Designed miniproteins, single chains, continued (5). Designs and how they scored, part 110

Each design is a single chain, and the fold is of that chain. pLDDT is the mean over its residues in the fold that is shown.

## One batch from the design tools (miniprotein)

Design m19836
Fold by ESMFold2-Fast:
Formats: C-alpha cells, structure tokens, sequence
Structure m19836 (fold): chain A 63 residues (1-63)
C-alpha cells in the first residue's frame, strides 16, 4: 500500500531529524516539507503523491 510506504519513509525521516537535534514538532514539520519537495522533484503522479502525504500524516500522528 502506497500509504504504508509514505508512513514508513516519513517515520524514518523524523527519526533521523530527531537524531540531528530537531525537536519533535520541528522534525515532523521538516519531514512533511521534505517529502513534498522530494515528490515534486521525483515527478511522482498526483495520486501517488496524495497517498504518500496521507501516510506521512499518519506517521506524524503516531509521533
């Protein structure tokens, strides 16, 4: 499921940002922004982009 991929990827990114000294809220915000930037750069279809972002939202709620 594409949403699962977005959740997994975002969770790992948040964890990495926390390791770099970001606060939880900062890490979540930066992860979301980076995901959007990466998706735009990767030319991901809009439908896939929406599902990945939804997965990111789930990861953010679990954080």
Amino acid sequence: MIEEMGKEWTTQLIEGLLRQGESLKEAIDKARKELKASLDKSNVPEETRQKLLKGAEIAEKEA
Scores: mean pLDDT 77

Design m19837
Fold by ESMFold2-Fast:
Structure m19837 (fold): chain A 88 residues (1-88)
Amino acid sequence: SSSDQTFSLMSQVISNVYSTQSATIQGDSQSAQQHIQQAYNIVQSLPQDIQDTLTPGIDQVMQNPMDQQIIQDFIDQVHQTMDNFSQS
C-alpha cells in the first residue's frame, strides 16, 4: 500500500540520518555528507505534506553535516513524524 511505502521510505531516511550521526562521531565528513545526501534524496520522494514537514530540518543538516545537535534535532523530528503517521 502507499502508506506501507511511505513508512518504508521514512525508515530509510532515519537509517541514513543515523549513519550521518555515526560518521560525524568518527570525524568522517565525507561519509556524513554522502549519508545525508541519500536521506535528502529519499525525502524528495515522500508525500508533499511529509516532505514539507521534514525539508527545513534536513536542509539544516545538509548545511551543517558535522553538527551533532542539528542532526539529533532532525532525528527527533523524523521519529515524531513517523509516530504521527503510524497512528493515522
Scores: mean pLDDT 87

Design m19838
Fold by ESMFold2-Fast:
Parts: C-alpha cells; sequence; structure tokens
Structure m19838 (fold): chain A 87 residues (1-87)
C-alpha cells in the first residue's frame, strides 16, 4: 500500500472514530491528529516538499469523500502537521 493510501486510511479511521464519540473535545482531537500526521511524515522520511504534496492530494480526496465537518477537521489537522514539520 502506498504512503498516500496508508495516510488516507489513518485519517478515515480517525474521523469515523470521532463520529462514534460526539462528546469528544474537537480541539483536542485536531491537535492529536496533527501530531499523529507529523509523526507519520517523519517516520516515513518524507521531505517537507513531499509532505506538502501528499497533504494537497489528501485534501482533494477528503473534499470529495468526507462530510463538511470531517473535512474541516482534517484540513486544520493537516495545516498544523505541516507547521510542526516546518518548526
Amino acid sequence: MSTLEQLKNLILTFVNDLKSNPSADKEREIALLARLLAHEFRERGLSLEEAEQIVKEILEWAKKNLDEESYKLVEEALRRALEILRA
């Protein structure tokens, strides 16, 4: 399975788990997903440029396949993950 497909599956599992727990703190969950994504990018040895390209592809997929609430959460988590990588 490609890096892109593995990351899509991680995100899909995360947002589906959140839908099963509507009392979850959304800000805390966004922060957790951002750290998980940054960790996954680092573990796979992705450059910042490669991570930015994968983020663009994930966002296009998410826009087509996720509901608006889940999309906004994923978009914010990916934005924060890139900020972690830039630091």
Scores: mean pLDDT 84

Design m19839
Fold by ESMFold2-Fast:
Order: C-alpha cells, then sequence, then structure tokens
Structure m19839 (fold): chain A 60 residues (1-60)
C-alpha cells in the first residue's frame, strides 16, 4: 500500500530516530534507529528525513 503520512520523531537525549509510516489501508509501521555516537545519530536523522520526503512525494 502507498504511504499517506510519515512522522519523524527525534530524541537527542536517547540518540534515537523513530519513523512512523501510515498507509492508505490504515496500517502503520514504526522504525526506530538507535545511534551509538553523534555521527551515527546525524546519519540516521538525515536518512529518516529523506525517507519522509520520498514517501510524501509518492503521495503527491
Amino acid sequence: AKPVSVEVEVDEEKKTVTLTITYADGSTRTFTFKAENDFEFEVAEALALIEKGLALSIQK
């Protein structure tokens, strides 16, 4: 199913990035990335924001 909304939640204290995708059929998927250092955290955040952008562009 095509994604209809994407939410990105960033927790700087825990160094986690959570991506929640809602699909046209009402189903949701959640992905959580745990970084061990600031570089991994920045990469995970950037990748999650790119994913959100791609999902929203499919929705148009």
Scores: mean pLDDT 70

Design m19840
Fold by ESMFold2-Fast:
Structure m19840 (fold): chain A 92 residues (1-92)
Amino acid sequence: ELEEARAYLASLPDEEQVRIAAAMLASAEALLHAAELGLLPASLRPQAEAARALAEEVLARLEPRVPEAVAAALAEAEALRAEIKARAEAEA
C-alpha cells in the first residue's frame, strides 16, 4: 500500500506531489503527537511514522526541481508541529 502511494505520487505533477506530501507530513505529525498524549491508539504510531517517512522522501526528491515549494511546505509543517506542541503543553 505504501508502494502504491509512492507510485501514485510519482505519477503527479511536481506541484501536486509537494501539496499532497506537505498535507501527509502535517497529518502524520498531528497523529504521532495525539498518540503520544494517549488520545489515539499507540498501534497507529507505526503507520503515522511510515506516512511521515514517505512524505519526507517525496519532498527531498522534489527539492532540486521546486525548492521554493518544498521550503514553504516544510515551513508550514514545522509551524503546525510547534502549534500542536504548544496547545498540548497548555492543556496538560
Scores: mean pLDDT 75

Design m19841
Fold by ESMFold2-Fast:
Structure m19841 (fold): chain A 80 residues (1-80)
Amino acid sequence: KEEAREKTLAWVEEHFEEFRARLREEIAAGRATYADDPDIQAILDALERALDDPRALARILALMEEEGEPSAVVERLRAE
């Protein structure tokens, strides 16, 4: 759990520029694919706001990997 988050942060920091470029494309695709899903849109909003913050990006990605369910990810993001 905590080890996975630390590993995700280290990976994002190491590959930040490449990762950020790909994430922008994935956010745009997700906005089109899940336009009617408010939980997924909230996650995409959080990712977009965190594009210049590798720590925030790593945290959101770790939550997405841990939960798998968009509503659960959104609840954990709000609880922070």
Scores: mean pLDDT 74

Design m19842
Fold by ESMFold2-Fast:
Structure m19842 (fold): chain A 95 residues (1-95)
Amino acid sequence: SPLKDEIYELMNEAERLADSLPKDKETRRLKAFVLSSLTLLYILAMLSDNEKFYEKLIEALREVIELLRNFKPENAEDYLKRVQELVDEVVKAAK
C-alpha cells in the first residue's frame, strides 16, 4: 500500500528528529516517549489493514515531525502532552 510506504518514511524521519533532540534532562522524557511510541505504532501498522488507521497515523506523524522540528526545551512538557494525545487518538483508530 502507498500509505504503508509513507508511514515507514515518516516514522524514520520522526526517529531521526527525536534522536537529534537536545540531551538535557527536560527533553529526555519527550524523547523516550516519542521513540517508544514509534515502536508501538510501527507494530500496529504492520498488523493493521485499516486504511482509516493509516490515514490517522500519517496525520499524527506529520504533526509530531512539526513539533520536533520546532522544538524548544522550555516547551518539552507541552510537546510531551500533545504527543501523548496524538498517540492515544491513533491507537483508538487501530481496529
Scores: mean pLDDT 83

Design m19843
Fold by ESMFold2-Fast:
Structure m19843 (fold): chain A 80 residues (1-80)
Amino acid sequence: SAEDRGKEYIEQVRLQGERAIKAAEKASKEEVEALIKDLKEEKEKVIAEMKKEGFPQEFIDEVEEIYDETIKEVEKIAKE
């Protein structure tokens, strides 16, 4: 179902975010800055794809929130 597909998508984005944060902890400052840029570009592409596929707004909003939280955590690591 569309709901089950949305839940699977959310779970995959959460797992990708966890991996990105772990990668940032071991990365140079320049690599972390590149990762932030890549995450922002990925967010825009994923949100656009979800809108094109007609996902309910609630799932789009949750995916956007996960990306924003992930980017925020990676940005905190960049400041260390």
Scores: mean pLDDT 85

Design m19844
Fold by ESMFold2-Fast:
Structure m19844 (fold): chain A 70 residues (1-70)
Amino acid sequence: MSGTELFEELVRLAQQASATFSREEVQRLSETARIVAAQTGEPLAVAMTRLLREALADREATLARMDALL
């Protein structure tokens, strides 16, 4: 995936997340993505895109995983 394609996907997922999750939950998603990116060496945009996809597919499992990391 190109950087432009990744950024467009991230924006789309962020808009969906803003409609689906509270502001606090979106902030936790962002903080979790930053921590995961730092730990794994993944680019932040890649980690954020993956995490948003997971959260939109299974909110409860993703929130539980974030609580374990934060």
Scores: mean pLDDT 75

Design m19845
Fold by ESMFold2-Fast:
Structure m19845 (fold): chain A 115 residues (1-115)
Amino acid sequence: SIGEDIARTQKLGDEASALEGVDPDRALKLAIEAAKETARVFAKLNGREDQIEEIVERAVKAAEIAYKELDPDRPGTATAVMAAGAHAAFRYANGEEVSDEEIVKLAKAVAEQLA
């Protein structure tokens, strides 16, 4: 159900944030999984279940772009990666596109806010 999908996404996000500064590799892995689950939720909520895999792929790509531009050992990186993935998922689920520049800007702003 959507409620179960949202609860699972929230749990993954919380676990990723808790591992920031403790286990950055595990935090990143969980952040990417949270971005994937967010993408599935947004696709379902926008009636794009037939495009779930495409929206998930877009969210993962955005998360990976964000990660490449950030320091994995710094607080806020996992949260910034999740935010980038979620932003891309939201835009693509609404039939919009997102540039790599927009993703990098968002990720850096989130990381700076949390540093």
Scores: mean pLDDT 82

Design m19846
Fold by ESMFold2-Fast:
Structure m19846 (fold): chain A 92 residues (1-92)
Amino acid sequence: MSPRELAERVLREISRALQDAIDEGKPVDEIKEKLREIASRLPSPEAQQRVLEIIDEFVEKLKKAKTKEEQRNIADEAVSRIAQVLREELER
């Protein structure tokens, strides 16, 4: 699998995991651990670190969200930021 194909797979798995966890009302700590596990599959240590930082920021924002709509908006922002990181690190 190419680094690009692996990154696209990781991004899809993160997006799906976030959507499923929000829809199921999973605890924030369980979401964090699952996302960290998925991110650990990234081949670049720098990409992995940047994605983990976004996950940590996402978790803090998610804890403050009061509605399911706010949680989905926060998840969409996190996915967009992760996609940007993967483009920057893997298209060099």
Scores: mean pLDDT 79

Design m19847
Fold by ESMFold2-Fast:
Structure m19847 (fold): chain A 75 residues (1-75)
Amino acid sequence: SHEEVLREAERQLNSALDRFKQKADTLPEAVKQEKMQQAGALLQAFAKQLLTASAEEARKLLAETLAQLEQIEAS
């Protein structure tokens, strides 16, 4: 169950990231670079926290990370 939650979190995040990258590719290079750097920092924080996260914590982290990624996309 714990491993399944972590795998599902990674799958959902990777799917959202692929969508984010496709959207970013339509933007001017400077804007794309800024958004990609913000997304990269967010993903590094998520990956680090996920290593020690319980199943409950992983679900919460996923929801928060997806919301932050949407904010970066919208800004």
Scores: mean pLDDT 82

Design m19848
Fold by ESMFold2-Fast:
Structure m19848 (fold): chain A 107 residues (1-107)
Amino acid sequence: MVKLTQSPAEITVAEGETATITNTASEPLGNALNWYFQKPGEGPRLIIALGTQRVPGVRDRITGSVPSPTTALLTISNAVKEDSGTYYSQTSKEPTSWGQGSKLTVV
């Protein structure tokens, strides 16, 4: 099973700042990496598909990039309080393989 490791586990930023979450995979995935966002009390929702493809309705200040076959980045620029929640990496190669989550708090 593919191991997905997210860093940092927790991040706090002020409104208007940039938060970056990194995923490292145990094997090359390339663009086979998705990002999900979960608010407290809600189920996780897909926000970035195939490493870089923003889901319709997701704001353009939220971007995905894939700088190497084993590394994916989620960047949340100009953060707002509504961005607070947990972000999860997941691979379409193995749908049961999820990252541990990264909790973002916007203050």
Scores: mean pLDDT 86

Design m19849
Fold by ESMFold2-Fast:
Structure m19849 (fold): chain A 75 residues (1-75)
Amino acid sequence: MFREMLANADDERLKKVLNTLKAANDVIDDGVPLPVAAKKYGVSQSSVSKLVELYKKSPAEGAGEVLLRVSEAME
């Protein structure tokens, strides 16, 4: 199941999800300014901001948003 799901993933959309996660991690863990992190990974500030807010509220909600975006990339 998991391997079959990954084989059907849209590679570009999945890469954007991973880059947004990397940008959010830079903001949360390293205190990188939101615009700098978003520019570094080529993602929108709005996408990073939403993920950062969810992780600050709850790590589980942040992880849930990442899983949702990965699921959307596989649809």
Scores: mean pLDDT 73

Design m19850
Fold by ESMFold2-Fast:
Structure m19850 (fold): chain A 85 residues (1-85)
Amino acid sequence: SVQLSDETVQAGRQLEQAIAAGDWDRAADYFRRLVRQLADDMGVSDALPQAQPHIDAAVAALRAGDLDAAEAAALEVMKILREAY
């Protein structure tokens, strides 16, 4: 089981709030921070280079306000991190 740090939980809440506010630039920044902190909590930061194209896709989608595309890309990031865990 993964123990989530306070930093990861906070980044997730900040991402959710930015999305709810339509603050897409902040949502993209919080998503990057969330992925980095989550990978650290899981001990799989060495998998981040493999996840990078999907992180970039999620960031681009969030900046465009395209939540469906952002969610699809974020799920690919989570799949890569879970497979490395």
Scores: mean pLDDT 89

Design m19851
Fold by ESMFold2-Fast:
Parts: sequence; C-alpha cells; structure tokens
Structure m19851 (fold): chain A 65 residues (1-65)
Amino acid sequence: EAPEIDLSKLPEGYKLKSVEILSEDEAVATFEKEEGDNIKVVSLSYRKVDGKWELVDISEKTIPK
C-alpha cells in the first residue's frame, strides 16, 4: 500500500503529481507548485521501517518554466 502523506507539512499551493512505489519498502511522492515563471518541485522519500511508512528525506528543486 502507498504511504499516508501528511499534507500539513507542505505550504499551500502544492499539487500531488505522482506517487512512485520503487520497491516493497520504498516510495517517493512528488509535488509541484507554480510560482511566477518557476515551478517548485518537492519530493518526499518514504521507507517502510518495522511495517510503517516513514518519511526519510525531503528534497526541493526550483525549475524555470
């Protein structure tokens, strides 16, 4: 099953774009927000630890349109 994503950790305006299940114990959720001439991309990396999905990494990138 996909991890439960806590959207309270994200500022308003972010839209969920994809959830990729990479393995039985690994998943990545990707969010995007349009800001003027740029797109902010936030990737939340999850790992299953002791049967629970845990957030292990957050990466942020800004790309021009």
Scores: mean pLDDT 75

Design m19852
Fold by ESMFold2-Fast:
Structure m19852 (fold): chain A 89 residues (1-89)
Amino acid sequence: SAMDKELEKKAQELIDEGMELYKKGLKLFEEGKYEEAIKAFEEAIRKFEEALRLAEQIKDEKMRRLLTSTAESMIELAELYIKEAREKL
């Protein structure tokens, strides 16, 4: 439906925004800027959590699964990097 396509598009946009923030966090982490990296990863998680909430509303099972899995995996990765950054502070 048109509604499902709009939810898919918005969820993907939020995942893309989260990915950019995640990449920023990785660069900051590699540079030893751990406090700044944590902030970037926390912002990325917020985007992925919003994407997850929208994706869960998608009627198409395959698209819902793909987008929810992507968002959940990225949240887990960002949380692991936050933990490692905190251990280095």
Scores: mean pLDDT 92

Design m19853
Fold by ESMFold2-Fast:
Structure m19853 (fold): chain A 119 residues (1-119)
Amino acid sequence: PLIVDDDPEKRELVKRILEEFGFEVETADSVEEALAMLDADPDRFKIIFADGTLPVEDLLRLIRHATRHGIAVFVLSRGLPPAEILTAPGVLALDASSEEKLRAQLEKILPDIRRFLGL
């Protein structure tokens, strides 16, 4: 998985949770860095976790790129994401309003994530 979040504390939190679930995790501090990483090796990532407070246009650019390469995008949101994000192909929104809610949602979808990754 690739984590995209401009907040280093949130980025480290999500990374720690995913690593506790046994994933090897890489991070990008911006959509531009994430796009550069995806362009360098399109087959490296199967799942992206992106912060829902990133600019909508940047999130849509990331989602379009991910969809073209068969990459699933999870948008981490403290509330309802904008309609453009929610209706985007290949996107699922997760409640990241607290660490407890994020952990609970990740645990719930963990079997689906593992199956998608061939684990």
Scores: mean pLDDT 78

Design m19854
Fold by ESMFold2-Fast:
Structure m19854 (fold): chain A 101 residues (1-101)
Amino acid sequence: SLGAEEASRVAGRPLSEEGAKYADEATQHAAAGNPELARDYARKAGKASGPLEGMAMGVGAQNAARDIPGAPLTSSGAAADHGAEVKFGDPERGGPGALPP
């Protein structure tokens, strides 16, 4: 279960209201079986958090990857490092860390 709260936790700081909304949208699309849209909205959530777009975008991508059961994304720092390490949240289609089908 992902949402605005998880996105904020992964970022280690509160996201903007718009970023929080996009994080919830990403979770909805993932649940609806639309992983491409879910990832796009997670990315948007990160970007909407403010001027540190690169870091925030990473957080948004990690939020999407966290939807995968058993993924080792249990802390804010670990989530960010894991995404960079294993290409979780990368813009590639069907990559590791993509939302479940």
Scores: mean pLDDT 51

Design m19855
Fold by ESMFold2-Fast:
Structure m19855 (fold): chain A 89 residues (1-89)
Amino acid sequence: SEKLKKEAEELIRRAIAIIAELGLPLALSRTLGEPLPPSLQERVERAVKEGEEVIKRLEELKPKVPELKKLLEELIKEIRRLIEEAKEE
């Protein structure tokens, strides 16, 4: 359905944004071998909470859009990986 397609597109866009918000600061921290500055750490903590909500919504959407299953599974996997990495800092 058109509604379901738009919901999927919005959620995918949010997932990509969360991956960027988590991935870029964590990559920077790894490259420098130093903890993130407080402002970036606060952004990462916010992105972790948003990422957990996005994972829940992706899991709920996945059975309703079988044509996107592989993409949604990869987004869930990547967000989970980044959340685990963020919690180790």
Scores: mean pLDDT 84

Design m19856
Fold by ESMFold2-Fast:
Structure m19856 (fold): chain A 79 residues (1-79)
Amino acid sequence: SLSREELLRRIDELVRRLDELQRELQQLREYIRKLEALPTTSEEHRQYIEELRKKAEELEREIERLADEIRRLLAELEG
């Protein structure tokens, strides 16, 4: 098992990564909104937005995964 200091370092690293992914997700969502505001209705444009939406969903899943890992490590510190 990890020491208290090792757990705290790992939690800090995961929290920083979580913050980075949350900022990336926010920027991606803003970019999607800008693309959706364009007057282009091409199949390629629609598919590109769809791909970006899937990337946003993947980022959301990774964020949830990291949040769950942080919660587990915090529980280990308490037990």
Scores: mean pLDDT 86

Design m19857
Fold by ESMFold2-Fast:
Structure m19857 (fold): chain A 88 residues (1-88)
Amino acid sequence: KLEEDAKQALKHGETLSKMAASAGDDEASALALELGKEAAKASLEGKSREASIVMTSTSVEVVGHLLDGDHAGAREALLRGKEQVKKL
C-alpha cells in the first residue's frame, strides 16, 4: 500500500534525523528529514521499492560516517541519497 510505504519512508528519515542530532549534527538531521520526504513522494508515485533501496543504502553510509565522527561525509551521503530519490 503506497500510503504505508510513504509513512515508512517518513519514519526512516525521522530515525536518521534523531541519530544525526544525537551525534551533534543538526545539518545532517535536517537533511535526513528532507530525504525522508523525497522518499515518501517517490513512494506515492509508485517508486516505493526503489526509494526504500536508496533510503537503506544511504542510512548505512550515514550511520557509518556519524560513528567515525565524519560529519561532512554524513551530509554528503544524505545529499547524494536525496538526489538519487529525486531522479526516480
Scores: mean pLDDT 85

Design m19858
Fold by ESMFold2-Fast:
Order: sequence, then structure tokens, then C-alpha cells
Structure m19858 (fold): chain A 75 residues (1-75)
Amino acid sequence: SSKVEKLLEEVRKLSIEEAKEKLELLKKQMEEAKAEFERLKAAGKLSEEEIAKFEEMLEVYEKIKKILEELLASQ
């Protein structure tokens, strides 16, 4: 959890331009990761543990996305 907490703290310290670039990159990465995950899941190639880890990763991505969106909305 401390690693995620530090990551979220670092995200809050980003400049507006850095936040814009990171948000755009994050959205693209999330879209690509979700598409790949759904393909692997449909093929039955993912373990229950791998599914859980991916869901945890998406939760962290959503938290980062919200912080970035809040920073940009504060302009």
C-alpha cells in the first residue's frame, strides 16, 4: 500500500502540463490493458490470481486518473 500511496502523492505534485500528458498516456494504457485482459480472459488463459492482480492494477489506475482529472479541473 505504501508504494501506491507514494505514487498518488507524486501524481498530486505534477504540473498542469505534466498532468495533461500523463492523463492522456494513462487513458491509452488503460484501454490497451483492458482490451488485452478481455482477450486473455475469454481464451481462459488467466488464473484467478492473475485476474485479481489485474483488477488491483485497474483500481490504482482509476485513482491516478481521478487525481489527474481533479488537478486539471482546478485550473
Scores: mean pLDDT 80

Design m19859
Fold by ESMFold2-Fast:
Structure m19859 (fold): chain A 83 residues (1-83)
Amino acid sequence: SAKIEELAKEAEEAYKAGDIVKAAELAAEAARLYYESQGFPEAGELYKEAMILYGKAEAEPEKREELLEKAKELLEKAREIKA
């Protein structure tokens, strides 16, 4: 999908510019659309939330452990749906 490729490219550009949160949000939306296109919209939403939390964890060191734990829980739920 051209939209997924565009979002992935924008995410890479944001990451290279040092905007970690924006990069995570763009990559998360690309992942959501990808999983939705594969027939897993619920898994896509969970991956999106997890990726945004990973970006926030990198940007907010004092909350890193809590954000990573929440992201891990969301990824485990997404894997159960996609398994």
Scores: mean pLDDT 83

